# Designed miniproteins, single chains, continued (5): the designs that were tried, part 28

Each design is a single chain, and the fold is of that chain. pLDDT is the mean over its residues in the fold that is shown.

## One batch from the design tools (miniprotein)

Design m16943
Fold by ESMFold2-Fast:
Formats: C-alpha cells, structure tokens, sequence
Structure m16943 (fold): chain A 68 residues (1-68)
C-alpha cells in the first residue's frame, strides 16, 4: 500500500515544474512519515484533477477507498 501511494506521488510530481515538484515532494514525505496516508492520497487526487489527469485522479481515489 505505502509503496503504491509513493508511486502515485512520483507520477503527480512528474507533471509539475522542478521547483514546485520539490516543494510537494517534501510535503508528501512529511505526511507519509506521520502516517497520514489518507491526506497524501487526497492531495494527489486534488492535484491530478487540477492538472486534468483523469487516470491519475481515478488511481488516487481507488487508493483512498482502500483506506476508507
């Protein structure tokens, strides 16, 4: 589960410019270290939706449902 969440985080980061991606990488790492996997999945889903990537959004929502 954690490894799949980290994979989706890297996929959404790849859609951003380097500076923004580095900021979000630190944010996701901090949340994951705190065990806040639901917040990470939600953040990935919202960002994917904002960037217009439906497939990534659907994958993030599927992981969120596994937590819920």
Amino acid sequence: FKERLEELAEQVLALMDKETAESFRSFFKSLMEQGKYSEVATAIALRARELGNRDLYEQAVALLKEIE
Scores: mean pLDDT 79

Design m16944
Fold by ESMFold2-Fast:
Structure m16944 (fold): chain A 55 residues (1-55)
Amino acid sequence: GPSAEEARRAGEGLGRGLGAEAGAQAVRNDLISAGVYDEEVLRAAEEGARRGAAA
């Protein structure tokens, strides 16, 4: 599966386009659908979405 850093970057892209909440939901759903359930990876993706939305 992706690293925490890769998940963060994916979240940043989605947050930039969709906003923090929608971006976080989208990246979380994508990761879970891909079989990623690591809390550290999911947390990094959600943090990325918040950062992307702020840019």
Scores: mean pLDDT 84

Design m16945
Fold by ESMFold2-Fast:
Structure m16945 (fold): chain A 97 residues (1-97)
Amino acid sequence: ELAKQVREAAERVRRAGATAYNAAWSGTDEAIKLGLEALDEAIRDVQRLSEVPEATKAIELLKKARELVKDPKNADEVGEYLDQAAEILREAAEKLE
């Protein structure tokens, strides 16, 4: 059950990451709002995994991406943080199985 929850969180982070990366790249108010909403949902989902040590690092990376999403110059950095967060959770899920 926990491994499944972590895998589902990793997939949600990856999908939220795509939305946030596109938001940062486009720089429109509408896209930025959607990107921030997607990141906030992903952060809440990962926070429910408080017993998973890797969740703390993933949340840190998601929050860093959230701070940068409003400026298109940071789009690549946003993508890097989000890819790292998803990968950390994917690896955590593998260790739990």
Scores: mean pLDDT 83

Design m16946
Fold by ESMFold2-Fast:
Formats: sequence, C-alpha cells, structure tokens
Structure m16946 (fold): chain A 85 residues (1-85)
Amino acid sequence: KNTFEVVLPDGTKGTLTVKKVDGKWSATASGSFGSGSGTGDDAASGAGTALSTLTSGVEGAPTAEGLGAIKTGKSGGTINIEAPE
C-alpha cells in the first residue's frame, strides 16, 4: 500500500492510495472536493484513472514526476495537478 499527497492547481490537497490486489493495481483518490477510483495493469494507469475521476471538471493533468513516484511503489510522494496556461 502506497499513499501520496495530491495538489490541485488551486492548492487544494487530497490523498491517493495505490495497492496491488489479485494481480491488478487499484487506486483511490480522495479530498474535500471529491473522490475517484481506478484499476489498471500498472500503478500509474490505475492512479491516472483515479486522479482523472477526482479532478473531473478541473483543468490539469498529473505531472510526469508524480506518476514516476507512484511507479516506484513507495509512499510519501507528492503529485501535482497542473493547469494548462
């Protein structure tokens, strides 16, 4: 189980939890602004789906650095969601 802090473009913070269950990667993202979940064949794809659901209606995407932190399988990373210009 790996846990990361999620930061939206407006500075609002949430939490992402990623775990491997039965050969699949499951991710759950939550914050005061909503929640999302996703499943994928790797940690980054599951987390990407969960973050996309969490940030529904918000412009932005996870940084490559944040997705890289998820891929390492270690907790304590920060994932920034960056708005386009």
Scores: mean pLDDT 63

Design m16947
Fold by ESMFold2-Fast:
Structure m16947 (fold): chain A 94 residues (1-94)
Amino acid sequence: SEIENIKQKAIAIVDQLIEKAKNNPKITSDFEEIKKQLQSKDLAVVKRAFIVLVNTFSPNNLPIVASELGLSYKEAESLRKEIEALYKEFKSLV
């Protein structure tokens, strides 16, 4: 389904973020919880996970998250746009 494809793309992003955060146990744990929520069959749980991801990569948080994950600002901005696009697609289907 289109929803499952969107969930899989979001999970793939979170897996990359977990790898980037591997030296920070708290951030790794937070992303693992988001991944678990994205894997849920409950679309309300999936929606909450997307909201957390969008807020984590919001423009106000980008310099902080880029620093914490060892990302360039350009890489963080690219991830923000990708996450926002996936959330927009998700909202169009639910």
Scores: mean pLDDT 88

Design m16948
Fold by ESMFold2-Fast:
Structure m16948 (fold): chain A 73 residues (1-73)
Amino acid sequence: MSEAERYLGKAVQAAASGKEDEAVKNIERALEIDPEAVRRFYARPDVKAFIDSLKDKYPKVVEAFEEAVRRAE
């Protein structure tokens, strides 16, 4: 896996564990390395559904992914 993909994996694990700040930090690191990798990851239906399911509890995680999509374009 690329370095960005490794950080995205850590972000999903952190979000699943309720560690919102750690999840956001890992998304931001992935974005700094490869914005396109973050955009492609969030475009996956399974990933988007999981992250969107966290919107009420962890809105910062959703916002971090949406910001990454904006910057990758």
Scores: mean pLDDT 78

Design m16949
Fold by ESMFold2-Fast:
Structure m16949 (fold): chain A 97 residues (1-97)
Amino acid sequence: SVEKIREAAKRMIELVRELAEREGVPQAVADRAVAIIRGSTDGIIGLLEAGEISEEEAKEQLRLVVSFVVALLRAAGVPEEKLEEFRRRAMEIIEEL
């Protein structure tokens, strides 16, 4: 569902903002992570609405987005323990789709 994917993106953005504030991530990095989630989600929705990908492929693309955001936050110095917590919560959101 497109609506569920949009809601999942909002929940993931909230997780990024919360983690960035707690770990003192620079605003520019946090904004980049949010932009990646928004832009990727819009692209995934566009492909799904065009019938170019399945719902399962959309979930797989969202998992790749999470991995990319984790890599960005890791490069910004977020500890692995916090990245694993973020990944777990983000993956739970995707599995509920």
Scores: mean pLDDT 89

Design m16950
Fold by ESMFold2-Fast:
Structure m16950 (fold): chain A 107 residues (1-107)
Amino acid sequence: SEVAAVEARLTTAALAAMETLVAQAERDGLPREEVVARVQRIVAGLSEAVALAREGRFEEAEAALLEAARAAGGDAAEAAAREALASPPASAADQRARWAALQERIL
């Protein structure tokens, strides 16, 4: 469905934003608790975006995710999310693998 396709794209964009912010946080030497808080902010933004997408509010869904990415990881995280939204979504298996890798990095 169109909703399922949008949800897959939103999830891929959230992962791209989280990967970008974690890499930047590692370079900047941010404390683990701060990195976890920022990742959780993108996760919350993804939850809001998915809820909007399920209501057919696709433009608002994308805007909510981009705002969450920017708030958590700045311009770089927003840019990564925008690029992912313009690209084919990652498969469900790739999304799960990328999330597992992120959890291991921030654990």
Scores: mean pLDDT 90

Design m16951
Fold by ESMFold2-Fast:
Structure m16951 (fold): chain A 96 residues (1-96)
Amino acid sequence: LEEAVAAARARIPEIIAEFRAASEAEQLEVRAAARAGLEGLEAGLPTPEIIARMREAVERARAEGAALTPAQRAEAVELVRRYLEALLEARLAKAL
């Protein structure tokens, strides 16, 4: 279990690199999903509700369509990292 979580954490830099290489439209969608996902995890929402909120956030971001500033891109990287860490911690807690 601990080894599986460590292996998943080791993948986070690869995921962040993929995000940085993604198109502006994809970065906007990922930022929206990560924010909604992190907020849902921190609020202790059930997985189906978190997924629904993430989906709604992505649809809204796609409809609005706007380029991220360099500062917003840096914020998005940190947001994605925090979401992935929170997701791993939530899964570890459920496995115990």
Scores: mean pLDDT 76

Design m16952
Fold by ESMFold2-Fast:
Structure m16952 (fold): chain A 81 residues (1-81)
Amino acid sequence: MLPSPQELTDALAAALRHYSPEEQIALLREWVETIKAAFPDDKELHARLEKLLEQVEADPSTAPGALIAIAMEAKELLKER
């Protein structure tokens, strides 16, 4: 199930304040899988999410920025439909 925009905001705040880099990456992977499952036919979205994961795996210091980016994108997707 997709989290609500408020749940995404709360989870993002918790992750940025309390999560280790490894926990931030695990949350990012969970959100990517959840969004891909919710929008199975959106190939461009899937490609963007896969690239975001690839960037974070190459440089774990980008995990906070990636979490912010995915949370913002998920909130916009929930707002549109």
Scores: mean pLDDT 79

Design m16953
Fold by ESMFold2-Fast:
Structure m16953 (fold): chain A 100 residues (1-100)
Amino acid sequence: SMLLQLIGETLRLIGLFFQAELLMKKGDYDGAIAALNEAKQLLLDFKAKYGSSLTPQQQALVDQLIATVDQIIDAVKAGDIDKAFALIDQAIKILNEVFS
């Protein structure tokens, strides 16, 4: 079922964002970047499989979510951890809008 796959991918993506936050709180920035790269790959794979089935508005939100993950990775690499946390909150809000 496409719906069950979408639910599974969404839960995994949320889990990766929380894992990245936990790793950043522990000072494991390399681990956080790895989790964020896994989240980005999941989003790219999702777009490749389901992009044609999404509305233009949903496609734009998925593209914005991918761009936001890149911004989180850049913030972590720059040591701007407060910005990285704020961007993760933004990413979760965008994710909730995709299927609203």
Scores: mean pLDDT 86

Design m16954
Fold by ESMFold2-Fast:
Structure m16954 (fold): chain A 73 residues (1-73)
Amino acid sequence: DLEEFAKEVKELVEEGKRDEALELVREKTGITDPEKLTVIVAGLVQAALAKERGFSEEHLESIVRMAKRVAER
């Protein structure tokens, strides 16, 4: 579930567990480049924040897809 994944990553970052958030994204995506992982973590945090602010699920998915596309290049 993408929504729960984004929420979990955001909670880890808010707790100061950034390295654990990066490892979780690495495990789930298979991406190992630290800069690409940082972009995806930032995208997931923004998606979770958008959900908390009442943005639509489509908007949340759009943010995550954008972060993944940037990371894949």
Scores: mean pLDDT 76

Design m16955
Fold by ESMFold2-Fast:
Structure m16955 (fold): chain A 87 residues (1-87)
Amino acid sequence: SIEDLFEELKKKLEEIKKYLSENDQEQLDRLLAKAEEAIKAGDKKTAIDYLEKIGVFLYLLQQQGKVPEDLVKEALKIIKELSKALS
């Protein structure tokens, strides 16, 4: 379900947050909260837009060497599956 995929994303992002500065953690939490709000409101397009923003943010963190590639790859896979379920 969308709810199960979102909970799996939240768990994966908690693993990723252990590698992040407080500022990067706050940015990630803000984007995640906006995605969750949109999902709960049934605003699928806004939810997908915020999930894409999370994906871009994770990609940039990986490019900066801040997060292990495998964790980012796993999170991006969940984001892709969520976006498909929402479309």
Scores: mean pLDDT 89

Design m16956
Fold by ESMFold2-Fast:
Structure m16956 (fold): chain A 77 residues (1-77)
Amino acid sequence: NLEELLEKLREAVRNGDSIAASRAGMQIALELKKQGHDKTAEQVLELGNKAAFAVANGDLEKAEELVREIEKLVKEA
């Protein structure tokens, strides 16, 4: 369920948990690949890793911006 995984990603970013954010992004990408959205999955994986790095660096505004980009890609898939 992509909506549940997006909630996990938002929660991880809100909590400042870079490991949880990375894991959630990876799970979203894997779910998209299972649905045949390979290109979108690759983009989400890259953005998820960038969001995790932003969280690790304390840049929560950038992390939230990247999460919104991931949400848009998932909803357009």
Scores: mean pLDDT 88

Design m16957
Fold by ESMFold2-Fast:
Structure m16957 (fold): chain A 73 residues (1-73)
Amino acid sequence: LDVETLRRGTREAVELARRGDVEGAIRTMRRAAREAGADLALSAVRVLERAQPSPEGLARGIEAVTREAIRDA
């Protein structure tokens, strides 16, 4: 797990989500999870996408997914 890559991508994705760019946030988080080798985070992003959360809900979900992925590393 590349923690720095995951953290950087998470910050970018959270900013996009809070701006209302839900699609950009999902795409950015998916890329970061893949590049970081965070398979659980990649799976969790698919669940978030299907749930169609609010922008703030998506931002919180992305932060939670990243926290869990780093803790499990």
Scores: mean pLDDT 79

Design m16958
Fold by ESMFold2-Fast:
Structure m16958 (fold): chain A 117 residues (1-117)
Amino acid sequence: SEQEKLERQLAAKFTATSIRLIGLLLESDVSDEDREQINQLILEGMKALDEAVKYAREGDEEGAKKALEQFKKKADELGELLRKSISDPKLAEEGVNIIEETKKEAEELIKKIIEAS
């Protein structure tokens, strides 16, 4: 179905984002404590995005929007942590750009999934 295609597209985009962030962190001098916090924020963001997809699939527009706002909140917290934790300002800005692109793509795809339900 169109909804299943959009869900797979969102999953693929999030996988690409995760790979890009892992690659960036491997090039950075981030402390173990900050890496643990970054990993926690990524996991919390993933959980919120999964909830948004679930609600969007079920046609629960309000539930999907609430879960998407939680995802965006965790993404913003992650972006701020990357700016503070990564000493190289070019790598920090690349990380923030990845997060901002992912937020926009997730919002667009969740809206399309709701419309397809």
Scores: mean pLDDT 86

Design m16959
Fold by ESMFold2-Fast:
Structure m16959 (fold): chain A 85 residues (1-85)
Amino acid sequence: MEKLVGKEAAEKFGLSDKTYKALEAASQAIRALNEGDKEKAEEYLSKITKEDAKDPVVANALRYVVKVAREKGFDEIAEKAESLL
């Protein structure tokens, strides 16, 4: 079942507002990486904290950001995401 869904589904599954915002930021960072926009990816990633990464759902999203960043050659973004884990 998809965990990166809209606010309505997040409320239905009991995701906190903090968890939802962190997942939205991770999703936007992945989109920016796919578009080749390093600066925008860094901006969205900066909205996620180490405290947010203690949530397993957020940690999984950050691991996916690392994979996408390395695939696109943005090693600096991957290292920043890894530093939050």
Scores: mean pLDDT 76

Design m16960
Fold by ESMFold2-Fast:
Structure m16960 (fold): chain A 108 residues (1-108)
Amino acid sequence: SIKEKIGEIWAEYAESRGMEDKAEEFRKMIENKSSVVDLFKAFLDFGRELGGSEENPEIDNKILEFVETLSDKDILIMMAEFLKDLYELAGDYDKAKELEEIIEELRS
């Protein structure tokens, strides 16, 4: 599925940053068929850790309330767009292109 494909690319990115524990977590969430909202919650935590920011449960809860109003497709597009930007910043244009193709498929 597209959800599984995005999850695997995300896990690969985490591995490339030396975050093997996060990569394993993402793969297990995919294996366990976690919801897109649960994946997005893990994605917020990942982004915060990657950015060196402290967690803010109040802000995180408001973001989660907002994403619960979105379709699974819109959440996946948001995650894929951010991951594409991360790969472009890392100079991995092949992975960025793969994510662009996934985004186009989700939008069609």
Scores: mean pLDDT 80

Design m16961
Fold by ESMFold2-Fast:
Structure m16961 (fold): chain A 69 residues (1-69)
Amino acid sequence: SSLAEQLRQLGAQLVALGVDTSRADPAVVDELMRQYGIPREEAAALVAGFGSRSVDELVAQFQDELDAL
């Protein structure tokens, strides 16, 4: 699967788990949507779940999670 597809799948799981997206940085959410085509709800859940300040930080954290499995 592509990185975008993997991120979208994780984002959907975080939405289903009820991750609080109120603290997600809207600029990072918009950039993630723009770069990877991820829907807003999934993108907000990823940004909130990782606590990321940039898309590059989020992608690095996601790769670290995959490597830890």
Scores: mean pLDDT 83

Design m16962
Fold by ESMFold2-Fast:
Formats: sequence, structure tokens, C-alpha cells
Structure m16962 (fold): chain A 100 residues (1-100)
Amino acid sequence: SHEEEYKRLLEELEEAKRYLEALDPAEAREVLAEWEAMVKKNLHLLPKNIEKAKENNNLVLLDFLEALLHVYKNEPTKSERAKEFAEKLEEIERVLREIA
């Protein structure tokens, strides 16, 4: 179910938000910038970034990237659920910029 996939993505975004909020503000901004750069790459680059996250044992980043790859594969980018996902990501970015 696409709804189950979307729920998992929201849970992973909340987990990522908690991770970033636990970091020093400057460090959190650096991590966010790295994630934004990864998200902006072509779909074929996501598997490589996932492998790198596995090699570095970064489980939070790994879960986030796998969720993004799943969204891209199912092409929900223009659906209402995809819009909600994007809005949630923007909300996390906004919060991080405010605490910096």
C-alpha cells in the first residue's frame, strides 16, 4: 500500500528531525546541507549514497535515503501524499534554520 510507504517516510523524517535537533546547531546545518545535496542528485546516485551510509554505519541517514529512493521509484512526486512529504521535509529544514 502506498499509504503504508508514506507513513514509513513520515516516521523516518520524524526520526531524522530528532537526530538533527540533538546535534549542535552548526553541525545540524552541515548534516542537513549534505542530505539536501544527496536528495537533489539523479535517482541512479541514491543507491550509491545508500551504500556509503551503510559503510559508515549511519543508520538514520540510511533509513532516510532508502525512504527517498522508494518515493522516487513509485513516482508519487505530484500526488497529494508526495506533496505532504515535501511539506514535512520543508518544515524540518525551517526548524533547523530557526535554531541555528
Scores: mean pLDDT 56

Design m16963
Fold by ESMFold2-Fast:
Structure m16963 (fold): chain A 79 residues (1-79)
Amino acid sequence: MILELSEEEIEQAIEHLEQLRAQIKAYMASTDLSPEQKALLEEIIALIDKAIEALRKRELEEFEKLGKEIQEKVDELAD
């Protein structure tokens, strides 16, 4: 069954993703990163943009899938 979110939860999720996107951009601007790290962060930003759009359209299955992809990329960056 698809993930069920209230309107309030959707608004909070969008706010959190916008904050994460801003933090990643700030990190990229202030940190000397390898080309591989830059590519990974750019992929994460693109996935965040898609996740925000999915939430706005109430495409909760797509949002759940994108959330997993974002987490996998973030975990890869942490290693």
Scores: mean pLDDT 79

Design m16964
Fold by ESMFold2-Fast:
Structure m16964 (fold): chain A 101 residues (1-101)
Amino acid sequence: MEKLEKEMERLKERLKKDPDDYESWAKLAMLSYMLKRYDELEELKPKIEEAYKKDPDNPYVLAALGMIYLAQKKYEEAEKYIEKAYELDPTNPVVLGAKSL
């Protein structure tokens, strides 16, 4: 638990320096989902949607958006985004993690 919370803090600090680090956004979304911090995940949604508009084919952004919809119990939307991420990058560990949820 404590180790994962410190990793979330590190990811938040990285994103302050580089808000276009979509890999860090996706990892933060995954950790928020795993730790059941759905309120934090909901707060990330506007920034992830901004990233999606800027780069709609980024597999990290798609995986993060899918995890947000999973937390909201919008399973059809979640599946759509996660499957698209998988089609774009089938070997990506974050995408594979999201697909296994």
Scores: mean pLDDT 79

Design m16965
Fold by ESMFold2-Fast:
Order: C-alpha cells, then sequence, then structure tokens
Structure m16965 (fold): chain A 62 residues (1-62)
C-alpha cells in the first residue's frame, strides 16, 4: 500500500518531467493524507528509480 503509493507518485512525476521541492512537497502531503509517512514515500521513490535530485527534495520536504 504505502510503497505502491510512493512508486505511483514518483513514476507520474518522472513521466511528466516534474522535479524539485514543490513537487516533492505535494507527494509528501498526499502521502500524509493517505496515512503514509515521509520515510515510506522516500523509500518508495528510491525503489521506483527516482533521480538523486528528487530524492533529496523529498528528504528536504519530509
Amino acid sequence: KDIEYAKAGVLSLMDVGAKGLEAAKKLIDGGKEAGISAEQVIEGARLAGASEELIKALEEAG
């Protein structure tokens, strides 16, 4: 559940080329609304193959 949410969100961001702190904050906020921790979102992003820049933005947002 939690990791699948993060994977889907990151894949969506990668597909549209969206990056940076604003996109990362939206993903973290959406995860919190769904009951998913920032750490779970970050781990899911790593598993989905997110860029190092996106991972750092997620860590900064969380």
Scores: mean pLDDT 70

Design m16966
Fold by ESMFold2-Fast:
Structure m16966 (fold): chain A 76 residues (1-76)
Amino acid sequence: DPAAEVAALRALADAGSSEVSQALVEALGSTDPRVRAGALEILAELRARRSGALAAPLRYLQESTDPALRAAYREL
């Protein structure tokens, strides 16, 4: 369930969990575009809040071959 996966990721982000970085990388690599979109939204919110430990998901976007993920990185 893509909505449940995004909700779980948001809960980790809101809790300030150390697992949010790895969970974001996994969600950005999802085959479901709804999960990827939710992960991008959460990553953008965390970056705007100057949250720590975002290096791994930001690197994933930089190194992605998906043009949508590369475009999202440029907008962050």
Scores: mean pLDDT 78

Design m16967
Fold by ESMFold2-Fast:
Structure m16967 (fold): chain A 53 residues (1-53)
Amino acid sequence: MTPEEIVEYAKEKFGLNLPLEAARILLDRYGGDKEKVLEAIERIANGEPLPPL
């Protein structure tokens, strides 16, 4: 999963304007785990804090 795919997912699903750098940080934080990254995006979109891992 690429940072660009994460940005597109956030816009398409939540209308969230996630910067490309933020998408890269999420990938690094969660070790490229797709499920955890997508959960983090959903939490951001809902105004919730990022899950601690």
Scores: mean pLDDT 79

Design m16968
Fold by ESMFold2-Fast:
Structure m16968 (fold): chain A 73 residues (1-73)
Amino acid sequence: SEEAEKYLKEKYGIEITPDDTLENLRAKLEKYGLSDTEKMNALNLFALKRPDQREEAFEEMLKVAKEMYKKSK
């Protein structure tokens, strides 16, 4: 959503540009210590903006979802 995009940009300086890579985004998510929910939102925005890397983004989202599930137990 636009709200999630603004939040990431204003809070962490994270912008998803056409030239951004999933690897660079992943490094930023770890560097700034984003919550699992914030990571999922960032990865979802990346998948929407980068169709060429959509499968890789979905694999990262699945990893985050698995970690969220483990923490809920």
Scores: mean pLDDT 78

Design m16969
Fold by ESMFold2-Fast:
Structure m16969 (fold): chain A 73 residues (1-73)
Amino acid sequence: SMEDKLDEEYYKKLLELMIRQADRLGARIAEIAASETDKAVRQQLINQELAEVGEEFNKEHAKLKEEYQKKLA
């Protein structure tokens, strides 16, 4: 059905968003680990990146939910 197709599209986009988030975070952590030798500073920078990626995910996920709800209506 059209509803099943919309569900598939939504969850596929959500999975793609999660994968992009993980890839971006992994790349940034690798850069921080390579460039920062102070363990405490490195940990702080990683925690800051985690918070930023989480915030970006929430914003993009909210947009996906809005798009899905508009198509469902």
Scores: mean pLDDT 84

Design m16970
Fold by ESMFold2-Fast:
Structure m16970 (fold): chain A 81 residues (1-81)
Amino acid sequence: MNELEFDKEVAIALILIHKAIALNDAKTRLSKEEYEKFKKDVDKIVNEGLKRIEAAETPEEVMEIHRETVKKIDELYEKYL
């Protein structure tokens, strides 16, 4: 595996871990209705981020997309709290 492909796989794994942590926390803090809405919005952010990572041509682009995707998840969660 080349370094770019490795960086992409790591970034994808970290985004999915961050999503899992956020959703698990949200289950304890949000109502069932708010949780389902949050999950749908998080899935959209993650799916868009993953597509951007797959299209990225440099490690720097991968790192920036990862950072932006995590930030969007965190900012979304704050709006639900």
Scores: mean pLDDT 88

Design m16971
Fold by ESMFold2-Fast:
Structure m16971 (fold): chain A 71 residues (1-71)
Amino acid sequence: MPSLEELEKRFVEIDKELREVMSPEELEAYNKELRAKMRELGALPDEQIQAKMTEIVEWAEKKLEEVKKKK
């Protein structure tokens, strides 16, 4: 099972790749969605943080696949 720290590290790596491959317009849309997800994460009780972080990582991985496929 990935720890919360491993999930956060995984997200940072994916976020870095996304910022390297996205256009400015794609980055604006991505940052808007990311801010919404981070606000949701901040509102959750501790017991749900790991599950929500897993969801955010999966969302970011899907975005990276979609962006790479469109190029």
Scores: mean pLDDT 80

Design m16972
Fold by ESMFold2-Fast:
Structure m16972 (fold): chain A 110 residues (1-110)
Amino acid sequence: SLPERVPETPEEAAKLGIEIAKNYLDSLAETDEPGLRSAAVGRPGERPLVILVGESEKSADEATERLVALARQHGFEELARIEEDGIKAVALRAPDGTLVVAVGIKKPKP
């Protein structure tokens, strides 16, 4: 199952997003958007960290940048950006103060 502790910094949140995309993809909930999965990290009753993992048939970078562009259209602010093992994660703050991490992955060929 997913980690319960919310990281203290945007950079640590972005690193956790990469770990979740690599190791816990099957534990993420499917959304109404094709190729988009989500999870909430945190204890019940506390403000969660939201992890969004998007898939692209073209590249992981394209998936991440598409999520970031969509978040910016909804008033989200970019706080941190990291890359590890070819996976790019961006920590964002929602207008309501919620911390969100966007992570793109490349869709496997069938």
Scores: mean pLDDT 78

Design m16973
Fold by ESMFold2-Fast:
Structure m16973 (fold): chain A 130 residues (1-130)
Amino acid sequence: SLLQKIVDLLKKAVETIEKAIERFRELGVPDDDLEKVRRAYELAKEALEKTDPNDLDSVVEAVIRVEVAVYLLSQVARKHADKLTPEHRKLVEEAKELVSKAATQVMLLLSPEEIERWQRRFLELYRELE
């Protein structure tokens, strides 16, 4: 199923985010900077574990949650760019690519109005973490 393929991409993205957080901590990225990423990661992981691959709305929610986590991870990576090795930057790019592929596949199933709701939901979830 297409939705199952999307869920599998999200699972890979969440695993990549977890690995990036661990590696960033090992490099001495401050816990305060990682706190928001960890919160977003935990919420994304919870949403993904509760996701029904036969329910488009639950898959959309999981994609948006993972997008927020990847966005926050990317912000931390940019802030600490001088501390990151090419290997660590690759983890961020892999997470971005996986969520982008999932988002693109889901967007093909959505109306313009549903895409607008997606954008509003992303901002809502992002603001809850600020």
Scores: mean pLDDT 88

Design m16974
Fold by ESMFold2-Fast:
Structure m16974 (fold): chain A 86 residues (1-86)
Amino acid sequence: EKEIEAAKYITAGALLAVGANIETDPERAVELAKQAVEAFKKAYELGSKEEREHVIRVLRINADNLQHPEAAEILRKAAEELEKSL
């Protein structure tokens, strides 16, 4: 159950991060990035060590691919903070 819930939040976070990348409005991209971080943090809290490592990996990949600098920074900072608590 908990593993399935973590996977759902990872999926939601990834979809929100993709949404931030395709968004043309920088303010909306930042809002979507913040929502993605919230979903990934829930996945991290519910997940196994392997799932937590995967969340950090997905956050870093999405940050590297994001066209909006402020939205990318939100994802990057989240990955750094979660890695410190791993």
Scores: mean pLDDT 84

Design m16975
Fold by ESMFold2-Fast:
Structure m16975 (fold): chain A 113 residues (1-113)
Amino acid sequence: MEIPQETIDFLSELLADAQIVDVRSEEEYNLSHIPGAINLPFEKILADPEKYLKGKLDPDKPIVFYDTSGIRSRKAAEIAYELGFKRVAALPGGILAFPDRPDAQTAMRAFLA
């Protein structure tokens, strides 16, 4: 699924100072992704979370996981937190919530402050 350009533009500004992790498939990432995002497919995080999370992410900087609806990204953020990453969040409601949901925007701005 391609991410709408309006969603990309909005999230690029919102998440500019965060480490952005796309947990969708490699195929979806290659079609479109938020600029600066790295692709760590959810299935790979489940198989070897320490290898894929600790090897690629800075634990001292905020990390935001995203997917289409927020379900897989929430699980990925929980796994990262259990591994010792203290500044982790899932994009609330996934990419589908942006830019239209003000509650999701407020939650992300509070996390990134």
Scores: mean pLDDT 84

